# Designs tried in a protein design run: designed miniproteins, single chains, continued (2). Part 36

Each design is a single chain, and the fold is of that chain. pLDDT is the mean over its residues in the fold that is shown.

## One batch from the design tools (miniprotein)

Design m5233
Fold by ESMFold2-Fast:
Structure m5233 (fold): chain A 88 residues (1-88)
Amino acid sequence: MESARETVRLLDDPELGKLLEEADEYAKKYKETGDEEYGLKAKELLAKVLARILAREQERGLVSQEEVDRLQASLAALEAEIAERKAK
C-alpha cells in the first residue's frame, strides 16, 4: 500500500520498512501459489505495520485524530480477519 510505505518513510523507521517488505513478499507468494497461509502471513505482518505506525503517530503527533481513527479502524478490520481465519 502506497500510503503505508510513504508513512514508513516519513517516520524513518527501518523496522517498519522491514515488516512492510516482508508483508509484500508473502502477498506476492499468495498471488503466485494461492496458498492461504501466505495470505494470512501477509495480513499479520501488515497488522504489525499498522500497529507500529499508530504508536509512532501518537508519539509524534504528525497525523490528525481523524487519520489515527481511520488507521485504527483498518487495523481492527485486519485483526478481525486474521482471528476469523485462525479460528478455523
Scores: mean pLDDT 73

Design m5234
Fold by ESMFold2-Fast:
Structure m5234 (fold): chain A 107 residues (1-107)
Amino acid sequence: SKKTLDKLREVVSDFDEEKKEELIKENPELEPILYTALYMKYLQEGKENEELEEEIEKNKEYEFARLVLEAKKLLEENKDDPELRKKAAELLQKAVEKIVEKIDEIA
């Protein structure tokens, strides 16, 4: 999963505007996936990014987006609770699995 997130980050950084537009036109689900994967990496590192959070909030129709937002809520409310931290980690792992499934469907 971390290797997949690193590849997605590299792909986003190396995309020219035309290639990004073409890829998103052919696979509109990739845009939410790219934003969610990057946001999830920041969340796991204890970093915040308000622009990415807004993009995830717009994409609540996708299960992986909802899972990541639920994990964030648990981490913000109860950072020191080991049971809630475990639940947040399980939600993030499930989000990764859903992202990988979508990438495999598109590839």
Scores: mean pLDDT 69

Design m5235
Fold by ESMFold2-Fast:
Structure m5235 (fold): chain A 71 residues (1-71)
Amino acid sequence: ALEELREAIRAAKKGPGEKLPPELREALGAISGLPPEEINLSAEGLRAIAETLARLGAPQAEVDAYLRAAK
């Protein structure tokens, strides 16, 4: 559920300064409770979050947004 997604965001592998689109950074901040500026995820971390969202039944469009950011 939402708590599992929050845990996935906190556990996700940090990137060496990968830039997220502002809208995804804000969304992840709102879910995790972290400041948006502290949400710097690697492509691997973004893919892990997308997989968690898909497993939790999130809309495919939302999953695809994270996968695109992970490119």
Scores: mean pLDDT 72

Design m5236
Fold by ESMFold2-Fast:
Structure m5236 (fold): chain A 66 residues (1-66)
Amino acid sequence: MIPQGALSLAARYLIENNRRGKGLPVVTPDDMVWTPSEEEIEKWYKEHGLSEPPPGLRLFDTTVPV
């Protein structure tokens, strides 16, 4: 019951990587309830050659503040 938004995994990581360059916060939409495991996230990062793997947190803990 933890919505992560309607973005695909690919879109989330591309947004995060681009926003870091601009100094903008990463937006995690809350209209979806899938939370891939850290292992799935790391595999996806390596497969697509994106930035470093997540800081050891599940997307379950990545939601809009407050």
Scores: mean pLDDT 48

Design m5237
Fold by ESMFold2-Fast:
Parts: structure tokens; C-alpha cells; sequence
Structure m5237 (fold): chain A 77 residues (1-77)
């Protein structure tokens, strides 16, 4: 259940990145990080990390840093 939701959120975040919609990407990226941290699985973290890497590759370096920090904070909680 959670992994399917994580995959859907990741796909949505990447679609917003492809459109250059930083705010949409941020919204879905934060949701992805929250659900991934809740799941607490290696698969969840890999999926969230793939979106962060994709954002960085597309030149959204600041957003990638924000998402990585948020994920790290949620995992540490």
C-alpha cells in the first residue's frame, strides 16, 4: 500500500519537474518524503532519493537540497 502511494507521488513530482513547476514539485516532493519516512523501507528511501536526484539533474539544486533535508529530518524523528 505505502510503496504504491510512494511510486505515484514520485511520478507526480517528476512530472512537475519536467514542466518546470517548482511549487508543484515541492508539494509532491514533501508528501513523498513524509510517506517514505512513514514506510521506513529501503525501497521507499530509494524511490524518494530518485526524485531528489532527478531534481538535481534537471538543475533544481535548491529544491533537491530542501527535499533531502526534509527526508533526513523525518527519518531521524
Amino acid sequence: QLQQQIQQLAQQAKQYLDQGDVEGARQYGYQLADVAAQAGTHEAYVTAGSVIQYAEEQGFTELARELARHLSERVAA
Scores: mean pLDDT 85

Design m5238
Fold by ESMFold2-Fast:
Structure m5238 (fold): chain A 56 residues (1-56)
Amino acid sequence: SLAERIRALAERDLTRAGVLLYLNGHTATVEEVSRLARQGRLEEARELVLREADRL
């Protein structure tokens, strides 16, 4: 499923997880993930990606 793929990517490649969310219309979440990542808050960014995957 899309959720399983995003969860796997969140651990290995956060950027690809973000791209997959963006392509599936989760623009606001991707904007927040990018903001957190730019601030060096990578763990919070990953947690947000995983939370959004749980809603898919």
Scores: mean pLDDT 84

Design m5239
Fold by ESMFold2-Fast:
Structure m5239 (fold): chain A 81 residues (1-81)
Amino acid sequence: EPSEELLEKLKEPIEKLMEEHKKEMEKVKKTSDPEEQRKKYEELLLEAYEKLLEELKKLNTEEAKKIAEELKKQVEKSLKK
């Protein structure tokens, strides 16, 4: 589980990523086509994970590397299941 030190360092980057993702999600929610909405939702989810991985990579800590690997597994699971 993330340490308080890691969480403090990631707090600002994560808040920015969450805000950006929420805004894009709201735009997708306004789409009337359910299939198009689903596709855009999946694309936004993958993009958000990629951005979070880059922020973790910037920290260059052992803990951040472990969290990045867990996120990669979650993305892979989302693509296959």
Scores: mean pLDDT 72

Design m5240
Fold by ESMFold2-Fast:
Structure m5240 (fold): chain A 62 residues (1-62)
Amino acid sequence: SKEEAIAGLVALGASEEAARRAVEAALQGDVKTAQEYGLEGGSRGAAAAGGMLARDVREANA
């Protein structure tokens, strides 16, 4: 779910606001912006995981 994806990104080091923006961007098909919001958390791992979770959230809602 959307809320679970946000919680996952926060657990990986993203701020709640950045995680929410990343998930929203992913749901609108903008994976690049979702990855960039993950990078705002200051972690390469969080950014990569953000992109993966964004893709999973979009796929789950398709």
Scores: mean pLDDT 61

Design m5241
Fold by ESMFold2-Fast:
Structure m5241 (fold): chain A 69 residues (1-69)
Amino acid sequence: SVEERLRAEQKAFIEKELTKVEGVTKEMADKILAYLDEHGLIESIEELVKVPGITEEMAKKIFEHFNKL
């Protein structure tokens, strides 16, 4: 469906933006996307830290990156 295609495009965009953040690998971005699929939107640094392998410092950098978009 169009909604499924838009979701896939949105995930691809998020993955690309995540990997622009210093220290964030494609594998880490994939884990964040998997967490989004299970739990919905990540709206805070505290929620990002719940993703396995994501540190508080990485979560802060990710939020700073997306806040400047």
Scores: mean pLDDT 76

Design m5242
Fold by ESMFold2-Fast:
Structure m5242 (fold): chain A 91 residues (1-91)
Amino acid sequence: SEFGEKVIKKLKEILKESKKLLEELKKARKEGNKEKEKEKLLEIGILLGIAHLLLAMLKYMQKKGIVSEEEVKEAEEIVKEIEKIYEEALK
């Protein structure tokens, strides 16, 4: 669906940004910049929250027949990748 495609595109953009933020966080950690590290961790956490909200919306729209099961499955895989990034950021 057009709606599902747009949400999946947004989730892919969030995944890209989360990867960039993780690299910036790792750089801040190596430099001993604790304030920047906390800022990047917070930003990744916010993006993960948005990703979960978008996935919840897709699941609701699937029940309404607007979004396919395959679109929800693709979105779940993207959200799991963002979760892994957040887990790595916490280490």
Scores: mean pLDDT 91

Design m5243
Fold by ESMFold2-Fast:
Structure m5243 (fold): chain A 71 residues (1-71)
Amino acid sequence: AEAEALEDRLVRTAINAAKGKSKEQKKNVVLAIAQEAKRLLGDEHAKRVVERAGKELNLSKEDIEEILKEV
């Protein structure tokens, strides 16, 4: 549906924006996009954006959990 399509777009946006950046810059990019996802789609979609983008960017489980605490 429309919410899922927007989630997919936000995940892709985060990955493209974070590619080739440092770990801390990747975490900041993922957090910023997840906060936008929370504003537009709510908490559940925001958490999925963090998990999906973080995994594809090769962030550790610990790094992903740190981002989730700030969303």
Scores: mean pLDDT 88

Design m5244
Fold by ESMFold2-Fast:
Structure m5244 (fold): chain A 85 residues (1-85)
Amino acid sequence: AEKKLEEIRKLLEEGGKKVTEALKEGDFEKAREIARETFERAIELGVSKYSIQSAGDVLAVAAELEKDPLLKKQLEIVSEVAREV
């Protein structure tokens, strides 16, 4: 688990950037698919499904409080997908 932390961090960083780019282009379905694939790969690398679901709950609250429309939409998509894994 700890030995793979750097791999997981880079996976999440790349996934986040790709989600942001898809959202900037207005491709919300692509953003959702990228988020889903990123979480599935994180689970394969050893992140517990429970941890991702719990993070999804936190991100859902963050989305409600977010004022930036692009970030709000990203948090909404990411939180929904995280809670469904």
Scores: mean pLDDT 84

Design m5245
Fold by ESMFold2-Fast:
Structure m5245 (fold): chain A 57 residues (1-57)
Amino acid sequence: GGGASSALNTGARRAIEQGDAELAIRLAQGALDIAKSGGDTSGEAVAQELLKRAQEL
């Protein structure tokens, strides 16, 4: 399954909850890169949304 991108998305969400914009951006970008290389369209969408959320912090 999408374990690696899913774990990074989970980490990004947690970083957003803690107000750590820099960490959230890095984790969401990592998740996006993995999802994109694996053709995981759902994972890409989640990572893009988390990246947007992190940039609003």
Scores: mean pLDDT 83

Design m5246
Fold by ESMFold2-Fast:
Structure m5246 (fold): chain A 93 residues (1-93)
Amino acid sequence: EEVLKKKLEAYEEAAKAIRAALKGKFEEAEAIVEKLEKEAAEATDPEVKAALKEAVELAKEAIEAVKAGDIEKAIGLLLRVLGDIIDLEMKLK
């Protein structure tokens, strides 16, 4: 359960970063990603570490997509992250 909760937190923060980028708040988005990268480096549980790394990569790719004007790609990445959140919430019930 603790592992699932930490994975959920990682994807929730990634979704927050992507939404910030879509609103043009790149400083906020990049700060969230930096925090997630630090958490990934410090994580000892391999499942939590993998989820944090995936959350970072999805958020970074979405931020770069927004900067490039590829809003469809950024929205697609956000939907992927939201799907991961729903799956984890259903497992935690």
Scores: mean pLDDT 86

Design m5247
Fold by ESMFold2-Fast:
Structure m5247 (fold): chain A 85 residues (1-85)
Amino acid sequence: MDAQAIAQVQQLLEEMDRLVREAEESTDIERARELLKRVMEIARQIDELLQQISDEQVKNEYAIRSVGLVMRAMAAVVDLELAER
């Protein structure tokens, strides 16, 4: 049933957004790496839930949003790594 899966994906995306924001605001590279790992773990959970959604357009939209959040978390870690050399 789409409604339950969509609700769970939305909750996980909200959690990812909080973690990504924390990573972007972090000055500690080890903390940013820990946050990236958690973001990637949540992205995997979202991917599993997306398999339960029958609306392909909604599924693709959430998949794109999840990938975007992972890319932002990765960028935050890379920026800190380059700054610390």
Scores: mean pLDDT 85

Design m5248
Fold by ESMFold2-Fast:
Order: structure tokens, then sequence, then C-alpha cells
Structure m5248 (fold): chain A 98 residues (1-98)
């Protein structure tokens, strides 16, 4: 389950479960798909906590390592790794209809 994913991710990373749950619930409220929610959270963890490899994060999230690497790079480039608020703002901007 997604709750089990968040709990495992929190236990393996330095990021609190409450922080990951806040991000997940916000992404869900934006209508982001289950796959993309897991991918974006995995990318967020990758940039905030370097203890987990892209391969391990991708396996936990059920996504591809190349997608985690790509979004981790974007998050770092745009400063979305600096705070939960910066991450949410970045995701809101890229999720707007073109």
Amino acid sequence: SDEDFLKELASKSKIPLEELQKIYNHLKSLGISDYDRRLLIAAYVAVKDGSLSFEELAKLAGVTPSQVLFYAGLLKKYGADKSVENFIKFIEEISKPS
C-alpha cells in the first residue's frame, strides 16, 4: 500500500513520516497519479537524503531509476529540495495545465 511505502521510506531515510505524509496528501489533492506521486516522493527523498540509491528508491516506489534520477536533478536545479514548501510550490507549477 502507499501508506506502507511511506512508512518504509521514512524508516530507511532521515525524513520524518509526517513530512512524507504531508507531501503525499498534497500531491493527491492536486490529482497527481499514484505512479507520479511515488516517483516525485522518491525523487524528493533522493535529494534530501543521499543514503538511499536511485535504484533502491525506484524499487521502493515501483518506478524506474532513470525517472528518479531525472526528477531528483530537476528538484535540485530549482531549489525544490530546500524545504517542503519549495517542493510543493515546484510541483504545483509543473502540474498546471499547459
Scores: mean pLDDT 82

Design m5249
Fold by ESMFold2-Fast:
Structure m5249 (fold): chain A 65 residues (1-65)
Amino acid sequence: SLLEELNKKLERTKKLIEKSQEMADRVRQAADEIRKDPSALEKLEKEDPVLAGAARTYVRAREAA
């Protein structure tokens, strides 16, 4: 039972790391698009408002340096 529980915990941790890395990559890519074309933010807000908010926050943080 303990070994099975540990294996399940490791699998969950793996999936969480994978999803976190994918999200970080998407935010960076979206931020780069917004920097090149500000109108990309309006399109992104319609498609994925959560990703748009994260990308906008990332751009502002980098501008503040």
Scores: mean pLDDT 78

Design m5250
Fold by ESMFold2-Fast:
Structure m5250 (fold): chain A 83 residues (1-83)
Amino acid sequence: SALAALAAAAEEVNAAPEEEREELGIEAVEAVLALYGSEEQARRVGELLRKAVEAERAGNLEEAERLDREAVELARPAFLRAL
């Protein structure tokens, strides 16, 4: 299930060095979406999440929130299929 895959990914992220956790978190989401959605959807969501990270680092919190929301909306159908 997507929940089991996310739990395994969360453990991997928590075991990783702090500097790698952000990218590993995005890779975990991409892996779940590739399994329950599509490779194209996984790539698109990953791109949005990485742009959100860049926006947050630049201090553009409003843009980061917008990109995160877009990623969640794009991912929602795949997660609903997995539940």
Scores: mean pLDDT 74

Design m5251
Fold by ESMFold2-Fast:
Structure m5251 (fold): chain A 75 residues (1-75)
Amino acid sequence: LANRASLAVIEAYETVEDKIGKRKAAVHATAAAIVLVGADVDGPLSEEEALELIRRYTPEEIREEVMEKVRELLA
């Protein structure tokens, strides 16, 4: 079940939650995915388009960190 798979991911995350690198890796990967996917259709991703994607696909806990990383990648 998808719910069981989600629980397993949460348990794995909790096991390594004290590792700062894990959170930073998730933020960087999410920001890179947003920029890469968003830019694929009509050229460079605008800041407005990036904000919409962050709202849809990023948890609130890391949203600001992802937004800052996206700004770095778009610069």
Scores: mean pLDDT 62

Design m5252
Fold by ESMFold2-Fast:
Structure m5252 (fold): chain A 99 residues (1-99)
Amino acid sequence: KVKELYEKAEKLAEEATKLINRMFPEDVEKYKKLREERNKLWEEIAASSPVLKELIDKRNEIVDKAKKDFEKNGYLSREKVEKYQAEIDKIDEEIKKAA
């Protein structure tokens, strides 16, 4: 079961890489520059709201924990999905209050 999921994920990654490699270098370069400029703007926004930045970082930590659990077990149980979702929902509520 885990081996089959790994092979499917690997094929999907290879397909995505081939798709990206078909882009013209000019378009890829423009995409990277726009992404970098946007990231700088998000950093400036975060600097004006440290509380919002902290909450976003906590949300990302929960997502990373869920990803690690999935990678370790090859599957997330409904109970674990509900637990991670509840933690995310709590942080999303705090973000709305801080905004």
Scores: mean pLDDT 64

Design m5253
Fold by ESMFold2-Fast:
Structure m5253 (fold): chain A 79 residues (1-79)
Amino acid sequence: DEVAALRQKADELDAEAKKLGDEYNKKSTEYGRAFGRDPELGKKLKEESDKIHKKYNDLKAEADSLRAQATALEQARAA
């Protein structure tokens, strides 16, 4: 079933996004601790956090798109 396959892929993307979210939170905490103590380290940690956050957002957008597609297909089958 294509609907089930799309939902499964969305769930897998959400699981990957959760891992990146956890990594982002760790890096954000490290940035907060470095901020004001080591400006160069803080800058690097912020750049790393920004990259992780962008990847997180991209994965969440893909998951949302797949769920919307699954819902549209399910509604089309119900009509």
Scores: mean pLDDT 82

Design m5254
Fold by ESMFold2-Fast:
Structure m5254 (fold): chain A 93 residues (1-93)
Amino acid sequence: GLRQQAAELLREIAKLLREGSDDPAVQQLAEDLEELAKLLEEGKLSVEEVKQAVEQLRAMEDQLRKLIPDEKVFEELRQQVEELLRVLDELEK
C-alpha cells in the first residue's frame, strides 16, 4: 500500500545519504529517516509528521548538494524526495 511505498522511499533516501557522504550530519539524517520509516510502518507516526520531516530535508537541498559531491547520487536523492512527497500527498487524501 501507499504507507509501505512511503516507508520504502524513506529507506532508499537514507541509503543514498549514507552512500553519498561520510559527513556525520548526513549520516544522522539517514538514521533519522530510517527511524521515521519504521515508525510509519508501525502506525506510530502520522503522515503529516513524516511529510514535515521530508519537507525539512527538501529545504536543506543546497546544504546537501555541498555535502554530496557525486552529482548522480544527489540528483537521484532529489528525485526520491519529490516522489516521496507525491506519495505522502496521496496518503493524506
Scores: mean pLDDT 85

Design m5255
Fold by ESMFold2-Fast:
Structure m5255 (fold): chain A 92 residues (1-92)
Amino acid sequence: MLEELRKEALEHAREAAAALAAGDLEAAEAHAEKALEHLEKLRRLGAPREELAELYLEMARLLAEAAVEAGLLSREEAEAALAALEARLAAL
């Protein structure tokens, strides 16, 4: 069950990233919301904090890369945002 939810969260994150890179913001938002719903289900089912943080960061990296490809973020902005997220997750 937990591995299936993790796989589904990552799949939705990849679909969100693909839609974002293609300029389909509506599809990107819908898939990103589904990825976050699966992450919340994992949290409620008692998935370890470290596992949730790792999954969230993996999803964020996929979306950040797509945002750079779509011209929505510079590489520098994406790297700064990911570094800030990693620091926040490590401090929890």
Scores: mean pLDDT 83

Design m5256
Fold by ESMFold2-Fast:
Structure m5256 (fold): chain A 81 residues (1-81)
Amino acid sequence: MSMEEALERAERLAREAAEIAEKTAKDLGSPEAMSLAMQARGLLNLARSAYKEGDEQGVANAERELERTAERAKKYVEELK
């Protein structure tokens, strides 16, 4: 995967995680959901910084952490049902 493709995937994963977590935080007043949204935003900023520096490993690491964060956000919302 190219570094550009990894960044695009990181952006999609961050958007998904933040969207799910922010909605849950608003609807339920959940501090954990808000924390997940903030974590997704932080990881996206790290991915963008790594991309700007040409750090392929940094982008890949941030993308993997964002995938985990998105999965965690989905699981958290599902467990609240």
Scores: mean pLDDT 79

Design m5257
Fold by ESMFold2-Fast:
Parts: C-alpha cells; sequence; structure tokens
Structure m5257 (fold): chain A 58 residues (1-58)
C-alpha cells in the first residue's frame, strides 16, 4: 500500500540523514515521492523516527 511505501521510505531517509533529522523535511520528501498526503507522511516520519530511536537505545 502507499502507507507501507511511505513507512519504508521514512526509515530509509532517517537512516541516511540521522536520527535527529527534521521530521517536517522527511515528511515533505515522503509526500513528494509517494503521493501520500502530508498528514500521512508526517505520521510515517514520526513513527519511523520513534522506532529507529527505540532500536538504537537497545
Amino acid sequence: SKADEAMELARELIEKLGLDADQEEVAKEISKRTGVSLEVARTAAALAQHELKKEKAE
């Protein structure tokens, strides 16, 4: 689905840019590349950053 594509791209972008990447910039890039709404892209960026930070804390 487009939501799954957005989540995968969010993880890739944050891994490339770093865990402290600007969520809004990540969300704009996701929306542009996948065609999801900016609201869906913001959710994907926030969830991906949260999950990656949790993984790195282990």
Scores: mean pLDDT 80

Design m5258
Fold by ESMFold2-Fast:
Structure m5258 (fold): chain A 84 residues (1-84)
Amino acid sequence: MAELEVLKEAKATNPVAAGASPTGDGTVVVGVLGADGSVGFGELRAKSGQAVVAAEVVELTDEKVVVRVTFADGSTATAEVPVV
């Protein structure tokens, strides 16, 4: 199973919404919207370099975004992107 690595933490004050989008090259961009209207971006990478075909936000808290990633072979992995 492919593991995920956090390349970049998201910066947001009092997160109110989040989204995740695959880039097609084994990375996922995670956007977080703060209550002040600011947007911060985090990034995840598949440690194996495996292609990512889908990403979704499963949980958003004041400290993290939990993202579920689907790989080209149909397998899934989850990772926590810190919100700072």
Scores: mean pLDDT 79

Design m5259
Fold by ESMFold2-Fast:
Structure m5259 (fold): chain A 86 residues (1-86)
Amino acid sequence: ELPNASDEEVRKLVEEFVDKFKNAIAQSQNANDEERRKLYQEVLDAVRLFVSDKRITDEQLKKVPAYPEFEKLYHQLFLELLSLEN
């Protein structure tokens, strides 16, 4: 019901996930399609689990200066994963 994380905690965690997304993309450059699929799935699952566990709201996420980059990279990994499954 109520978020378990403060706005400042959410900001730090969004910044950490942006770094994790960038690292996953860098690692994927030397990976085959099966390894990329697994790598991207694991990172995306970690985000989903975290958001659910902390009950983070969209309003909290949108207040984070790094959120536009987080959203861009999240969608990039999601679309890449979908492409690998076709």
Scores: mean pLDDT 77

Design m5260
Fold by ESMFold2-Fast:
Order: structure tokens, then C-alpha cells, then sequence
Structure m5260 (fold): chain A 81 residues (1-81)
């Protein structure tokens, strides 16, 4: 869902300490076709992890690309412990 994509992106940005505006983020994601949400979420998560010196792992990328955003959030949270 749109909410799951936003939650995943927010979790990554919060972890990286990157400031954002939630309403602007929602507007950006909603402006994309649903088919582009996985690529957008992957880009943000990968950049946030790299900003913290972490490598995005294949399992996390696969979950995002499959549109399994809720599971990606749970895996990301485990990575951030």
C-alpha cells in the first residue's frame, strides 16, 4: 500500500538522520505510478544505508522489489539494531 511505502522510506530516512517533510514525501510517492514505488523505495533505502556505511543486502532488496514493504520494514528494523 501507499502507507507501507511511506513507512519504509520514513524508517530509512529517520535512521540515516535525513530530514524530510511527510506531506511532501506522500505527494512525491503518490505522483508516481504504483509500478514505480518499489524502485523509489529501493533507491531511498539503499542511499540511507550507504549514508550509515551499511551495504543493502539482497534479501532486503528482493522484498522491496516484490512489493513486500511491511516485511522489508521488519527486516530493516532488525538491521538497524
Amino acid sequence: SLEDVIALVEAALDYAGIPYDREALRAVVASYPESAWAAFARYVVEEALRAKGLEPDAELVELIDAGRYAEAIELLRRRLE
Scores: mean pLDDT 81

Design m5261
Fold by ESMFold2-Fast:
Structure m5261 (fold): chain A 95 residues (1-95)
Amino acid sequence: SPLDQLLQQSIRLVDELISLIENNAPLSEIQEQLDRLMETLSQIIQLLLQEGRTDDATQLLVMTLNIIDSWNRNDWDSLLDNLRSLRDYLQSLLS
């Protein structure tokens, strides 16, 4: 389904973003990957709402806001924890 394709894409983007952060990639590269992730998550949220999965959409939105908050605070440990939590949640939506 389009949702499953976007979920798989977002999991790959999360894994790539975690790798960039753990390998101390340039901030510009991390920002570009984060922007791609945010765009993909926005599409997933819209699709979940169209399918009447409002609880899943709300949870994903909260997780997205937590990631943006940790990024804006330069809290790298919280950012990594939030990204791992997001990954697990996205994986659960595939089952």
Scores: mean pLDDT 91

Design m5262
Fold by ESMFold2-Fast:
Structure m5262 (fold): chain A 58 residues (1-58)
Amino acid sequence: GPAAAEEAARRTRELTEQGRFEEAARESKRIADEAGVAVPESRDANAVGAATVTGLLS
């Protein structure tokens, strides 16, 4: 739900700031799947994570 998406967004932000882009992307994707949000296809884990967080919070 929205609360879980917000928590994942915060977690993803923390992981990204720590340089753990792949973990951030995986966490963001997992929550997006649970929320029913489509995750764009991307070869860059950092780009996938950022796009997913933006989509969930918008």
Scores: mean pLDDT 63

Design m5263
Fold by ESMFold2-Fast:
Structure m5263 (fold): chain A 65 residues (1-65)
Amino acid sequence: SAEEEIAKLRAAVEADPNNVPARLQLAGAYVAAGRPDLAAKELEEVLKLKPDNAIAKEILAKLNA
């Protein structure tokens, strides 16, 4: 389920807050679950870690459109 995938990705991010791939996957899972607010927060955290991350910039721009 989407909730189980989110819980798994949340655990991965909590174990390693610098895990950019896990944060991007978590943002995607939040979008799929209808939680663009939580997705945006994860993408903003990615951009704090990697300011030039093109994937995070693109998804965040689409959420703010």
Scores: mean pLDDT 85

Design m5264
Fold by ESMFold2-Fast:
Structure m5264 (fold): chain A 111 residues (1-111)
Amino acid sequence: SEEELIEKMGELLNSEDELDKLKGYVIRAILALSHGKPELAKLYLEYVKDSTDEEILKAKEIAELVIEGKIEEAVELALSTKFKDEALREALAYLFKKLGYEEEAEKLLKL
């Protein structure tokens, strides 16, 4: 749910772990996209631009594809990435469900 994602985002952003903070900014960008705010999402993605973490880089790439309107490519990339991080999977699934890709969102959650 959106409330659960907002709570998880807040937890990650307040973490002492730098990787958790980067995940928090990615989730914040994804939530901005779910509300139709791509300019705000771009601002949040700026915080993760120098990350070398594989899943953060893939989540950023997926969010950038959504910003560009390349939704089908974003969904395909997300499903092929096989995210280990549950919070990133849940955030992307929530976004795709909001964009009308409910079956693909369910597949992402089962990976």
Scores: mean pLDDT 88

Design m5265
Fold by ESMFold2-Fast:
Structure m5265 (fold): chain A 100 residues (1-100)
Amino acid sequence: ATARLLEPVVDVATGTVTVTCEYTVPAGERYNLRIYYRRVGDGPNPEWVFLGSKLNVSGSGELTVTVSGLTVGETYEFSCYARRAGSGPWQLLDSTTVTV
């Protein structure tokens, strides 16, 4: 599978970020997709927070997730992972960063 994260949409007034992942799955295959985020900083690596998934996808499409309550002036990383349905490891397909 291939995927790309579109430019995140930021609402600074509410600390809200909307992220869309466009995906394409190889013919005859099915995949599970997940989007995670974390705050970027100079401290210990923060754990990824799960935001949303789309299961058993085929062909091309989009997965859109929204997170709110983010801190203005902070930088966050969003990552799209995919796993072939029923087998294989989760693979990072794309990541992006946004400053609120």
Scores: mean pLDDT 81

Design m5266
Fold by ESMFold2-Fast:
Structure m5266 (fold): chain A 80 residues (1-80)
Amino acid sequence: SSELEKIKKETEKEMEKANLPEDMKKEVLELLEKLAKDPQNEAVRDEFAAGLTALALRSSPAGQEVLSDLLTRLQELYDS
């Protein structure tokens, strides 16, 4: 849980640096909260990955990098 909290805080800072819209930042945080409730559930993890991918497709290149990095970090955390 503390590792997820660190990832969340770092992601919030990177989203601010990438100038993501507030609505998009809120959607990312909601996806993270859903994942945190059941991170070992494949369906929940698939929903998280799909949600982040959809957000990345409608964001700036800098936003895409932030969201892609977040997905990779969480996959490493839960797939290790």
Scores: mean pLDDT 81

Design m5267
Fold by ESMFold2-Fast:
Structure m5267 (fold): chain A 87 residues (1-87)
Amino acid sequence: MSKEELQERLEELEREAEAVKELALTVPGGEEAVRHAEQALRHVEEGRKALEEGDLEGAQEHLEQAEEELRKAADALADALQRLALE
């Protein structure tokens, strides 16, 4: 993945993770989703720093960790919303 592709994907993940966190904070039982979204944001920040330092491999590793944490956040949010919808 190129530097430009890594930067774009990190920015995309940051927006997605912030959105998931914001929604999860308003949903009863969303605490697990908030934790995973915050971990995704941490990895986005670390990936951005690695990219700034020219460490493309490190940036890619953090990107992959951010994607993993965002997936966990989305799954946890979906579970919380499903429980809420049954009320």
Scores: mean pLDDT 85

